# Ledger of designs, part 30: designed miniproteins, single chains

Each design is a single chain, and the fold is of that chain. pLDDT is the mean over its residues in the fold that is shown.

## One batch from the design tools (miniprotein)

Design m1017
Fold by ESMFold2-Fast:
Structure m1017 (fold): chain A 91 residues (1-91)
Amino acid sequence: SIELAVLLAVAAVELAAAYFSLKRIERQKLSNEEKIKILEEELKYLKEVKEKLEEYMKKNNIKDPKLEKLLEELEKKIEELEEKIEELKKE
């Protein structure tokens, strides 16, 4: 479906954006406040796409192992960003 294709494209873009944001904060001499702001913005988008994908699967009674794996990848990236934000807040 077009809706699923759009959700998959958005999920791929947000996963890539989160990856590059983590690499960016490692390479640039940014303040911890600036690093936190970047990661919190990416975290917001990852949570939104995960919620939309979960809602889509529930509404359409979809139990696809590939989509379940994508949800797990989104959850792992969300946890990674949350842990990094908490680490930066302790500094």
Scores: mean pLDDT 85

Design m1018
Fold by ESMFold2-Fast:
Structure m1018 (fold): chain A 107 residues (1-107)
Amino acid sequence: DPVEELIELALAEDFEGLRELLLKLGFSPEVVEFAVNLAKRILSLYRLGEISEEEAREKLRTVIRLAEAVQNNASEEEIRRLVRELGLEGEDTLVRLAMGLRELLNS
């Protein structure tokens, strides 16, 4: 399962491997960097003890779903829901970044 492999690479902080697998799965380089930056933020929360490993895994799964939504021109409502599910600070900024990236790829 490529989703589980992506999560394990992120948890191992193998961000180079994470980038390579996302590219092989057909994600655009801009979406890959967006996903890697979100994964790094989640790993920071996990390493600081602010979230459990199970919460980190679920948030990383949501990052992959958000990357898919951006790549596949999903609705603004779907992108907003996924960003909210992440529970990261700067929700409005993340929505703007995701929407801008979606428009860049589909314009």
Scores: mean pLDDT 89

Design m1019
Fold by ESMFold2-Fast:
Structure m1019 (fold): chain A 85 residues (1-85)
Amino acid sequence: SERLRLEIEAGVLFIEAAVMLKYGASKEEAEKLLERMVEVAREAARLGMLDTVRELRDVARDLYESGYEVAGKAAEELERLIEEG
């Protein structure tokens, strides 16, 4: 199931983001995580999984508030996916 695959991928991203928030990460590591989050969110939005997109947006906002400036753009892209769904 594509939905199950995306739920698993989102779950992995949530764990990686939680670790990053707790222990810190490089700008490069944050950029790679956020690129993967946007990719997963685009696929999730296409399948109508808007709750998953909202959860990914909230995590991107948490990363932004923690000092990962690159997460601001990702959070805005995720918000647009929610508004267009």
Scores: mean pLDDT 89

Design m1020
Fold by ESMFold2-Fast:
Structure m1020 (fold): chain A 68 residues (1-68)
Amino acid sequence: GAHGARLIGEAARHEARILEEQGRLEGAKALFEIGDALTAMGDAGASDEEAARYANEKSRELKAQGLI
């Protein structure tokens, strides 16, 4: 639900801030965008499982690109 999606989104934004402080701006931008998408998914009624799947898939993509 919206609560689970919000928590995952906040975790993504927290990690984005750490990357931004380290000068890793591309990875930071991507994680902020993931956080915003998770908030939108929660607002649209996505389940906690759907939010977790989205976050895991995007995390895998970013790791493959060397951004996180």
Scores: mean pLDDT 84

Design m1021
Fold by ESMFold2-Fast:
Structure m1021 (fold): chain A 130 residues (1-130)
Amino acid sequence: LEEELEEEIRRGLREVLEELRALPHAHYFENLIDFEALGLPGGSKIVPNPVSLNSIEERIEAGEIRTVEEFEAEVDTMLANIERLYPADSPVVKAAREMYAFAREKLRELREREERLREEARRRREELEA
């Protein structure tokens, strides 16, 4: 039951990640920020916790991101990092906010699904212990 639930959640996290990759401006967020290419020496002081779509994927596969809440925290960090590096009116900040809004909605749907699956697992355990 727990293993089946964990696999179902992990599948949902991968599906959200693939939907984020399908967005028109996802290429801005695919790889970790290249501070040299951006002309930002010392950018690591502004962005000590870099996040990208690829780093999220690697952490899901490593079992470091196991919940919707952990995935949401990564997306929150990614948006915060972009807003620290770029002017608020820049195309990349606009793209980051659009991706963030999309991700939040998809993660909300997945959280509702996770809650239903957890409740189903609880009911099945009660039936087996009866």
Scores: mean pLDDT 79

Design m1022
Fold by ESMFold2-Fast:
Structure m1022 (fold): chain A 95 residues (1-95)
Amino acid sequence: MSEADKILEEAMDGLLRLEDEYRAGEISPREFVDRAIELARETKKRLEEANVSEETKKEILDTLESFMLGLASTLDLPDDLVEYLEKELKKIKDS
């Protein structure tokens, strides 16, 4: 498994932990979205520090975005928060 694959796996584990906290009522829908955005930012920073190629970084971030948006839909988050999440994830990917 590559360093990039390990970074994605750790990000996915973090997202699953966020889902568990949300389902347990420990965090609000807004806190879930804010923490997911921070997880995406941290994941991008780790990929940059690991000297991963731009193409691989984009693939990993695209994968993480797809999982985050799918999870937001599954958790029935408010449409405005889903739109905010999508917009912030796009900014992270496009920078």
Scores: mean pLDDT 86

Design m1023
Fold by ESMFold2-Fast:
Structure m1023 (fold): chain A 88 residues (1-88)
Amino acid sequence: MTLEERKRRVVAAVARIVTEYLQEKYPLGSEKYLKALAVLNELAQRVSQAQTDEEILQAVSEFAKKLEEILGDPELAQRVLEAAREVL
């Protein structure tokens, strides 16, 4: 698996977990929904610029911390990190 393929798979896996969670827990267009999507978009941009697996994991770790601060769910943050580690 190439670095570019791992980047794509990490972003896809994380995006799926986060968007499914948001759709189940929050109304469309709510402040928390929009804030979570904004930091997810920031993650995608940071991962696109990463040159190593360690940089991808660092970007996901920072994203998970921000997501926990917005949504208050440490289990979601852990699930996001585990999904990234399974790809890397």
Scores: mean pLDDT 86

Design m1024
Fold by ESMFold2-Fast:
Structure m1024 (fold): chain A 74 residues (1-74)
Amino acid sequence: SVMDEARKRIDEYIDELIKEGKENNLSMDEILQRLTQRVQELADELGLSREQRVALARDAATEAKERYDKIKKE
């Protein structure tokens, strides 16, 4: 499904973004800003509905915050 494709691509992006964040000490705000832009680009490329875009953005932000929090505690 288009949502499965979008989720796969955003998860791959989060993996790279978190690696970069760990190496370069990116702030939560910087991570979320980059992630928000990527979600918008993917939603446009894949033709996601508004509801799908909102769900993708919410889930992506939650995942990124959880991964960032783990790095911050280490």
Scores: mean pLDDT 82

Design m1025
Fold by ESMFold2-Fast:
Structure m1025 (fold): chain A 65 residues (1-65)
Amino acid sequence: GPALETLRALVPAEALPLVDEFVAALRAGDGERANRLGVQIALLTPEERLAELGAAMRALIDEYL
């Protein structure tokens, strides 16, 4: 969906596997794992993108949880 496409566009290439794991955790209903992965993705993302990243992550959480 649009939120996942936005999330993939905002993160550096090295974080893309973590995005796939984040989505898998959300689909499994594993909020604790999703939260840990979200923190790791944020730490790899440039500060100027963190607001848009947070919005995209919230939209995905709302879609799957």
Scores: mean pLDDT 86

Design m1026
Fold by ESMFold2-Fast:
Structure m1026 (fold): chain A 100 residues (1-100)
Amino acid sequence: SSLQEELRAVWKELGAIVEEKIRQSDAATGARLLELWGEIQRLVDFLLEHGSDEELAEAIALFKEAVERLKQAKTAEEVEAILRELKRRLEELVRRTEER
C-alpha cells in the first residue's frame, strides 16, 4: 500500500539519522542507541505486517516527528529520550493492533 511505502521511506530516513547519532556517540551510548533502535525496528516490522491504515498513518506521523526532533537534538541524552518516547508510542500502537 502507499502507506506501507511511506512508512518504509520515513523509517529509512530515521534510520540514517540514528546511524549518524550512533557514529557520533561513545561506545557505551552507541550500544544503547543501537539496542533501542533494534527494538523500534521490530515494532515497525510488526506494524507493517499487521497494522491498519489508521495505525500505519499514526506510525508515519510519529516517525516524521522523531526525524525533526532528532535533527534538533544536541546531546546523546536528548537522542536517547527521543528514541525511548518513540518506542513507547509504537508499543502502544502494537498493543492496539494486537487487540483487534
Scores: mean pLDDT 87

Design m1027
Fold by ESMFold2-Fast:
Structure m1027 (fold): chain A 79 residues (1-79)
Amino acid sequence: MTAQAQQHLVQAMDAIHAGKPLSIARDHVLQAARLVGAPQELLDAIRRARTVEELAWGITAIQQGLSLEELRALVRELD
């Protein structure tokens, strides 16, 4: 992961913890995803995110290098 991508993820998490509008955190996650070359499906999921939970899945996918499908499969196994 690049330093710029990591910085954007930190800023997204900080915005969430500070109770800032979700759009601010979402924009930071999108920038991080673009910097790491995330697949279009993950970028689209982040753009559509309306909850902290949806953004958290995006952050996890970026940090672990998982696709959205791989992250969804992992979540299903935990249920």
Scores: mean pLDDT 77

Design m1028
Fold by ESMFold2-Fast:
Parts: C-alpha cells; sequence; structure tokens
Structure m1028 (fold): chain A 66 residues (1-66)
C-alpha cells in the first residue's frame, strides 16, 4: 500500500541520519530503526501483518548498509 511505502521511505531517511552519527554502534542503529518503524506503523494505522512486512523490509535494508 502507499501508506506502507511512505513509512518505509520515512524510516530509510531516519536510518541515513543514524548512520551519519559515528557514536552509534551497528546494534544501536538497527534497534533505533526497528523502534522508529514500529512507531510510524502504529501512528499510520497499519495492521499487524502490514507492520511485520514493513519491519522486515527495514531490517533487510539496514543490515545491507551495516
Amino acid sequence: SSTMERVIEETKKYIEELLADPSLTDEQVLGLAIQHTVRLSREAGLSREETIKVVNEVVDYTLKLL
């Protein structure tokens, strides 16, 4: 859905900001990315199934950058 795509894109921008912070460890970047994704998904009113899909995409994206 367009809502899931928007949540993914907003979270990717946040991840890029996290990666620019040299004080954060890889595990901290991943943890913060997951927390942010869950919060945005909840605020956007995504279902549990949609939230799982968005979290899975964000985790995959983040791990490829770490």
Scores: mean pLDDT 88

Design m1029
Fold by ESMFold2-Fast:
Structure m1029 (fold): chain A 67 residues (1-67)
Amino acid sequence: EISELSQKATDLLNALLDAGDIEAAQRVAKLLSEGMKAYAAGNKEEAIKLFQEAVDEGERALQRIAA
């Protein structure tokens, strides 16, 4: 669940980098970083929210490029 969200966000980050959308990639990377920090601090609910936001941001950015 957390691992799957983190992996999906990482895959989207790599896809955005491959597409050349550095700004969107940086936004996803920031959300991933904050999610990892929250998880390490024991705030699992916040980590899930941040990883989900990273996935949502990556999906939206990639869909705009593909459209």
Scores: mean pLDDT 82

Design m1030
Fold by ESMFold2-Fast:
Structure m1030 (fold): chain A 70 residues (1-70)
Amino acid sequence: SERDRLRAEFHALAREALDAAQASGDEAALDRVAQLVEEAAGRLAAAKTVAEEQAVVAETKAELDAVLAA
């Protein structure tokens, strides 16, 4: 289902971001990525529609990309 796809996409995104932060050696970035992933997981669990789930995944990707680009 689209919902299962979005959950899989979120988990892949979270894993990649955590791996990238860990590889960077930046402890503050790793902590921030972990915090954003936890917050996003809660938002995704609370989402009632596929559109809300898509928004959570897209916003989380943008936030994680911004942390890792800094």
Scores: mean pLDDT 86

Design m1031
Fold by ESMFold2-Fast:
Structure m1031 (fold): chain A 74 residues (1-74)
Amino acid sequence: MSPVERVVEEFRRYAEEVTKQLRETTDPAEIRRLLLEFAQHRARVLDAVADDPEARDRVGELSEEVLRVALERL
């Protein structure tokens, strides 16, 4: 597995965990905290895959999934 593929796979697992936590909480403050931490992690991952458009697109797709779940919780 390439270093970029590993970064994307680790982000996918992180996104799944955040999605799970979003589904398990009803606290708006916790939802906000999870989204802020997710945004920070996403920014670091996007920087790490900046030279790979396909990897950036995949990170975008995973991010849209997390945001969709968060919007359903609000």
Scores: mean pLDDT 84

Design m1032
Fold by ESMFold2-Fast:
Structure m1032 (fold): chain A 63 residues (1-63)
Amino acid sequence: VEIEEYTYTIDGLEVRIYVAKDSDLTDEDFKAIAEEIAAELKDHKEEWKKALEQAEKRRLESL
């Protein structure tokens, strides 16, 4: 299995996405998958940030 590397800048953060190349997919399909992953990461970045802040708050309140 070959792995294709795609580099994107998401909200000022450089992200490298690795997509496993399947024999049934074209290079354009792999790029589209990588772009979808990048878009999803951008959309969920704020949710991850809030989740981390909430977890840290709970940890501090337990001390």
Scores: mean pLDDT 68

Design m1033
Fold by ESMFold2-Fast:
Structure m1033 (fold): chain A 61 residues (1-61)
Amino acid sequence: MEEKVKEIAGEVEKLLFERALSGEEVREHALELAKKRGVEVEIEILEDASGVAIAVRIRPK
């Protein structure tokens, strides 16, 4: 479980580095990855004033 959550976090962080994504887009992607891997996750997203995700924290629920 912990390893799968770390993999999801790494994939989502890579997307943030490569693209300017909204917090909603980041959340949707993280939930889809969690669903594919059969894990439940808690997602925390920090957004700027324009709604672009700056940071994300993903942990086991």
Scores: mean pLDDT 77

Design m1034
Fold by ESMFold2-Fast:
Structure m1034 (fold): chain A 58 residues (1-58)
Amino acid sequence: SMAEYEARVRQILLDELRAQTGEEIDPDISEAELQRLKLDVQYRLGAISEEEVAELLG
């Protein structure tokens, strides 16, 4: 189902962010907080600019 697919994608993203940051991430983190964390990691790695982060969060 779509819900099973979305849950699997979420798990992959959580595992990847944990690997990239070395930080513990709450498995119950909200989708909004998870997306913000993803943007923060991309910004820290230089993949996106501060202006791009502001646009994506707005």
Scores: mean pLDDT 75

Design m1035
Fold by ESMFold2-Fast:
Structure m1035 (fold): chain A 90 residues (1-90)
Amino acid sequence: SRRELARRIADVMARYANKVYEKLKKEGKYQEGLDVVSEVTLLMDEAMRAARAGDWEAFRAHVDKAVEVIGKYDPEIAEELRREIDRILA
């Protein structure tokens, strides 16, 4: 179901946000790491709200914004995340 796909994407997004957080933490950028997790969490909360309403266009828009947030800090991790999302949606 589309709700199951949305949950799978949310799980992958949380994993990648944490991956960026751990990387920034090791680099001594703790506040930036917290900001990434916070911003991605807010965007994914809105994405899941859109998915529950059946608004897949809004869901995808919020997911795309969350990927862009991750990409500002680590473009390689964002590319891997996009690939995993595309696999879920295939």
Scores: mean pLDDT 88

Design m1036
Fold by ESMFold2-Fast:
Structure m1036 (fold): chain A 70 residues (1-70)
Amino acid sequence: MAPPLSPEEKAVVEHAKELLKKGASWEEIVEAVKKKYKELTGKEISDEEAELLVMEAVVEEMREKIAKLK
């Protein structure tokens, strides 16, 4: 299981969730996550790190959808 997200990682995950709600492609979301992380921290992340942040956004979005169905 992934460790708890930093504040910067949480901001990137929220950005990815907004793109998921707009129906953006996986490739577009990964690119946006990498760009947002660089803007917030000044550091570039690997493709695998960006994919993990996108997966966290997917999990959170699915949990929110399940909660709305109740």
Scores: mean pLDDT 77

Design m1037
Fold by ESMFold2-Fast:
Structure m1037 (fold): chain A 80 residues (1-80)
Amino acid sequence: SARLERLGREMERALEAGDLERALALAEELADLLLNEYKDYKGAAEAYAEVARLARELGDEEAAAEYAAKAEELLAKYKA
């Protein structure tokens, strides 16, 4: 919980500063933590969707597509 809250606050600060590269890295850490430690498939799907959006803002269309696909797979797993 405390680690999730810390990552969320740091990501918010990065976004406020316009540091999209840092925000992306923090969103990846949050998504990985939700998936691997918490088995929160819905939360991880939402976080990976955010990673995909940030990757698109940075011009990395390939990474954006990969993260979007991962988000869809996790959401399907949550609904199963």
Scores: mean pLDDT 87

Design m1038
Fold by ESMFold2-Fast:
Structure m1038 (fold): chain A 91 residues (1-91)
Amino acid sequence: SEEERYRFLLEQAKETLKEALKAIENGDRVKAISYLEQAKGLLEQALRIRPDDERLRKALEYVDQAIEAVKNGDFERAKKLVEEALKILEE
């Protein structure tokens, strides 16, 4: 079902964001960006199922900001942004 697919994409995105957090904590820029971009793709797929989901759009904004923070070497900021995205996705 659409609902089952949405839940699956959200759970996969959360697990991928947790892997991004581990990469960020290890200072691994390449892996951090890879996992964050993968999570973004999963969230964009979920948004195609629920295009008016403001919660999901806000989580995507945090992920985009986290990618930029990692690219700028600001791993502390990137960590906080990923934690905010995860918090939103759990509500």
Scores: mean pLDDT 90

Design m1039
Fold by ESMFold2-Fast:
Structure m1039 (fold): chain A 93 residues (1-93)
Amino acid sequence: MSKRTLEAEAEGALLLMSASVYLLIAKRAAEKGDVEKAREAVEEIRRVVERQEELLREAEKEGDKESVAVLQRTLDAIRRLLEEAEALVEEAE
C-alpha cells in the first residue's frame, strides 16, 4: 500500500467526518428554527466539498488511480451530505 493512498484516505475520512458534524449542526439548527445557523453549516459543507475536489484534482494530475478512486467515493459521500443539508434549509424557510 502506498503512503500517499493511505494519507488520501485519512484526509478524506476527516473531511467526511467534518461534513457529517456540520450536517448534524444543520439538522439541530433547523429543528430549533435557526435558519441562519443552518445556512452557515451548509456553507461549511460546501467548503469541505471544495477541499475534497482539490485533493481529487491533484491525485488525477499525479495519475494515482488508487487515490482517485478513494477520493471520488469520499467526494460523492460528502456531496450527498450537502444535498441533505440544503434540503433541510429549504424546508425550514
Scores: mean pLDDT 84

Design m1040
Fold by ESMFold2-Fast:
Structure m1040 (fold): chain A 77 residues (1-77)
Amino acid sequence: SIDPGILLATAKTARALLGRRPAPDDDPAEVAEELRRALIEKGGFSEEEAEHFLDLDGDGVVSPEELEALLAAMQSV
């Protein structure tokens, strides 16, 4: 399960790097790809570091449910 504190902290960082608030009807996979590129290009993350950033529960897998939770949190911060 995703820690709420990690989710909110990640969402704040993601919002800052993305430079926009996601819309409620945005595709989570498209926003995740945009965010991954922003982490690498603007944030100075490696590909591995960007994947780790999106892995909210640290299990090595980024699930659709985690991406949906991140999007909802990004809309709230």
Scores: mean pLDDT 77

Design m1041
Fold by ESMFold2-Fast:
Structure m1041 (fold): chain A 61 residues (1-61)
Amino acid sequence: LEELYEKVRQAVMEALKAGASEEEAVQAGVDVFRELVPQPTEAQRQALLRAVNEALREHDA
């Protein structure tokens, strides 16, 4: 879970740093998540949402 969380968070943050929109950055995180976990559990889906939301808040801070 922690490795998945960190990789998704980094993908979102990297996209935002490159000048991507919030929507594009979220899509980058989702793409990484789908590549790593094709059949996600509920816990893994919750980790995705938490990672995306935290990365977006970090960028806006």
Scores: mean pLDDT 78

Design m1042
Fold by ESMFold2-Fast:
Structure m1042 (fold): chain A 78 residues (1-78)
Amino acid sequence: NDKKVEEVKKRFDELEERVKRVIAEETDPKKKLELEVMLGMGRIVMWMLEKDKTQESIDLAEKFLEKMEKEIEKIEKE
């Protein structure tokens, strides 16, 4: 599953850059904190995936990244 893990990590790296850009432009401290918490959760998920490279862990990570992407897309469109 090393190739799938690398693909998930690449997707997270791209999302992390998008989240950082949104955080940099956010002026509300509460919203900024919520975004930083989401980014921190994503990092924990990636750390867990590195420890357990099973299909179940990959599926969990992909679902988390999908939710993260939808939240960021919603903010970027508003």
Scores: mean pLDDT 83

Design m1043
Fold by ESMFold2-Fast:
Structure m1043 (fold): chain A 67 residues (1-67)
Amino acid sequence: SEEGVVFALGREAGRAAAEARGRPTLSDAEIDALARELMRKENLPESYLPIVREGIRAGAAERAREL
């Protein structure tokens, strides 16, 4: 589904952000900023913001468990 693809895109961004910081925890403000940057880069409509945010949060949490 399109939602699944968008979630996966956020998930990869979240994993990359957690790795770059060397720590798992992203604030809500950081997640929002990253989500909006990703949406602009990929030309995604505002209606996808919640799913992109959840993808980023999930990705960061996954990478945290591996660090």
Scores: mean pLDDT 80

Design m1044
Fold by ESMFold2-Fast:
Structure m1044 (fold): chain A 105 residues (1-105)
Amino acid sequence: MSALEEARERAREYAEKAIELYKEASDGDIDRWVEASRYFAEAYRLVEEYELYDVGREIFDRLVEEKLITDYMAILAAIAKIKKKQGKKLSKFEEMLLEMMDKLK
């Protein structure tokens, strides 16, 4: 398996682990919510490092379907929106996040 294919699979695995933990954390388990957020952050790191924007979209769509738009995604989108207003160059993933957040209207 190529490094790119390995990164794609790991990003998906981390995202699904995060989703499972977020679902389990529905009862207000803060520790489980923190663990889920760590897995989500690792998935996002792989998406950015390997430019896996299709996987990033897939992960975002899964979070929308499960109604699990996390504070982490909201923070990333807020940072991207601020960068855009300041005229700073956005990454392709940041541009995709802003487009996806607009679909939640």
Scores: mean pLDDT 71

Design m1045
Fold by ESMFold2-Fast:
Structure m1045 (fold): chain A 55 residues (1-55)
Amino acid sequence: SMAEAIAAAHREFVARAQEIRDEAKKNGWSEEEYQAKLAELRREYVARLDAIRAA
């Protein structure tokens, strides 16, 4: 269902955001680098939601 697909996309987004946070801490990323990576992830998430809603 669309609702299940959206829920799955959200869970993947949350998990990936946590991975990015952990990676940033591990590798000493700048705040700018960290925010840029999060912005990229958010764009991917929005595109995924749009694709699900268009199906």
Scores: mean pLDDT 87

Design m1046
Fold by ESMFold2-Fast:
Structure m1046 (fold): chain A 60 residues (1-60)
Amino acid sequence: SPLDRAREAFALGRYEEAVKLAREALAQNPTDRRAHDLLVEAYRRLGKEEEAERVRAQMP
């Protein structure tokens, strides 16, 4: 699944790829809290604090 692939990318330090895959997971399931959490953390690892906070504010 896109979420499993996003988790693997994140574990490997591929944060830009993790962002893309987590967004894909959210497109398929917009209320997936695990995908939201991963997207927030990936943005933080990239130093994109404003993007991380925006995603966090949109969590269900």
Scores: mean pLDDT 84

Design m1047
Fold by ESMFold2-Fast:
Formats: sequence, C-alpha cells, structure tokens
Structure m1047 (fold): chain A 77 residues (1-77)
Amino acid sequence: RETDLILEAVEYAAQAARAKEKGDNETAESLRQKAIDLLVEAGYTPEEAERFVDLAERLGKELGDQLLANIRAQRAG
C-alpha cells in the first residue's frame, strides 16, 4: 500500500527531474505535483513530500535508484 505509493512517487520524481533537465518545465511541474500527491496519500505531510521531491529532482536518477533499492529491501523483509 504505502510502499506502492512511494515507488510510484519516486518514478514521477525521476521523470520530473528528466523533464526539467531538458527544459520542459511544464511537464516537470505536472510530474512533481503527482509525486507530491502520492507521498501525501502515503502518509507524509505536504512539507515532507515537497522536500523529498526537491531532493529527488536534484539527485535525479541516483537518488531514485537508491530509494527504490531501500524500499524493495524493506518490502522483501
């Protein structure tokens, strides 16, 4: 449940970072908002969700890959 929402949010955050890197700010903002909404649904505050997505956009794929690995490890255990 929560893990699935977080995984989806990480995917949207990674896509937002890619769009922003290419200068597609409109798509990046749309994807960023989807990631924030999913994290809020997963039980994070809007402030926590915004910080998470901001950090994910800065670190891009690297943070996304690490977070996905951590979430998979938690779900598997």
Scores: mean pLDDT 74

Design m1048
Fold by ESMFold2-Fast:
Structure m1048 (fold): chain A 83 residues (1-83)
Amino acid sequence: MTAADIEAAAQKGLSYLTPEQVALAAELIRALITGDASAEELAELARELARLMGKSEEEVERAGREAREAHRRLEEERRRAAE
């Protein structure tokens, strides 16, 4: 799956969002799936998306923490899968 395929899939699921929100959501999903981004880069993308969606500052910070945790969980799963 390429970044373009991930973006197309995100656009189908997120058609009610603005193009800017779709682009950030697609980038967050791409970074999470490919593992190309650090935990902090994922957290920042999640915070930016939450702000664009009009979420509260508490929800923005929660999105960042959840993105870091998702990154850590996927790294552990990849390590197990590489066994």
Scores: mean pLDDT 70

Design m1049
Fold by ESMFold2-Fast:
Structure m1049 (fold): chain A 75 residues (1-75)
Amino acid sequence: GFKEAEEAFEEARRIEEEARKKGNKKGALGAGVGAGLAGIGLGVGKIAGDGEFAARLARRGLEAARRGYEKGELL
């Protein structure tokens, strides 16, 4: 539950950091939005006491981070 959400959030943050280190500003912004969404999902899930909800939202944030990074590479 919550551990999966935390892992998804950390992975999204790593994608953002890698984009920044490569100088891909658009990819870093897209990945950063996804990481922010994953963090929000984790936080809301913890407040609600719902680990499944936290994991679901954090996973969606991670997917958004990956797609944002990919779109940054295409632009």
Scores: mean pLDDT 77

Design m1050
Fold by ESMFold2-Fast:
Structure m1050 (fold): chain A 90 residues (1-90)
Amino acid sequence: MEEVKEEALKVLDEFEKKFNTMSPEEQRKALLKLADLLRSETLKYWIETFPVEKLAPLIFKDLREAIENAPTKQIVEEMKKALEEVLKTL
């Protein structure tokens, strides 16, 4: 479990690093794609409603906490795969 969480957190860190080099429009598109892959209507609503510059730090913090507190290995692996899929399109 811990090993898979560490791997997912590394992918999240790579995603955040790449994300910070992108334009606000590209950042919004990346987060919307992530929200769709995670099937999170709440995250999609936040991204559509608020400026990405204000949301991004909060979203990355929430994603890190979600990975750290994930109840099952399957959830961590699904989050990691979603992050990797978005990262590949950047």
Scores: mean pLDDT 82

Design m1051
Fold by ESMFold2-Fast:
Structure m1051 (fold): chain A 79 residues (1-79)
Amino acid sequence: SAAEHAIAGGMAAIAGDGTAGGRHALEGGEEALRERDSELGEQAYSSGHTAYQSGLLTGDEEGRELGLRGYRLGKEAAE
């Protein structure tokens, strides 16, 4: 389910795999925006925010950037 994917992305980011978590959030945010799925958008901005924070804490610039993009797209889709 979309909720399971969002949880998996957030958990990956928390576990220090910020790049994987951020990539998942970005893909979810892109899909939510394309499909106009506000619920998936809410999940994507949440997991993207987690990946962004993890990237800041670990110095993973790629995870930070991917997470921030996922956060922004997910937030946009959640309207």
Scores: mean pLDDT 73

Design m1052
Fold by ESMFold2-Fast:
Structure m1052 (fold): chain A 77 residues (1-77)
Amino acid sequence: NLDRGGELLRQGLILWREGRYGLAAEKFREAGELFREAGDLSGAAASYFMAASMLWRDGRYKEAEELRKKAKELLEE
């Protein structure tokens, strides 16, 4: 459901604004999964890139790198 994905992106943006990077990453990751299930690979990739940026800000560099790679692979399919 794209509506649910949009809600999760909005929640992630609010958490990012509050400096709650780990929770923002979770919301963006969840949005990415929903967009992927809906066949919106561009939306999924964008959401995973946002999650990776939040993980980087949270000091979780390895997880950020893995999500960035996953996002790139979706755009190459």
Scores: mean pLDDT 86

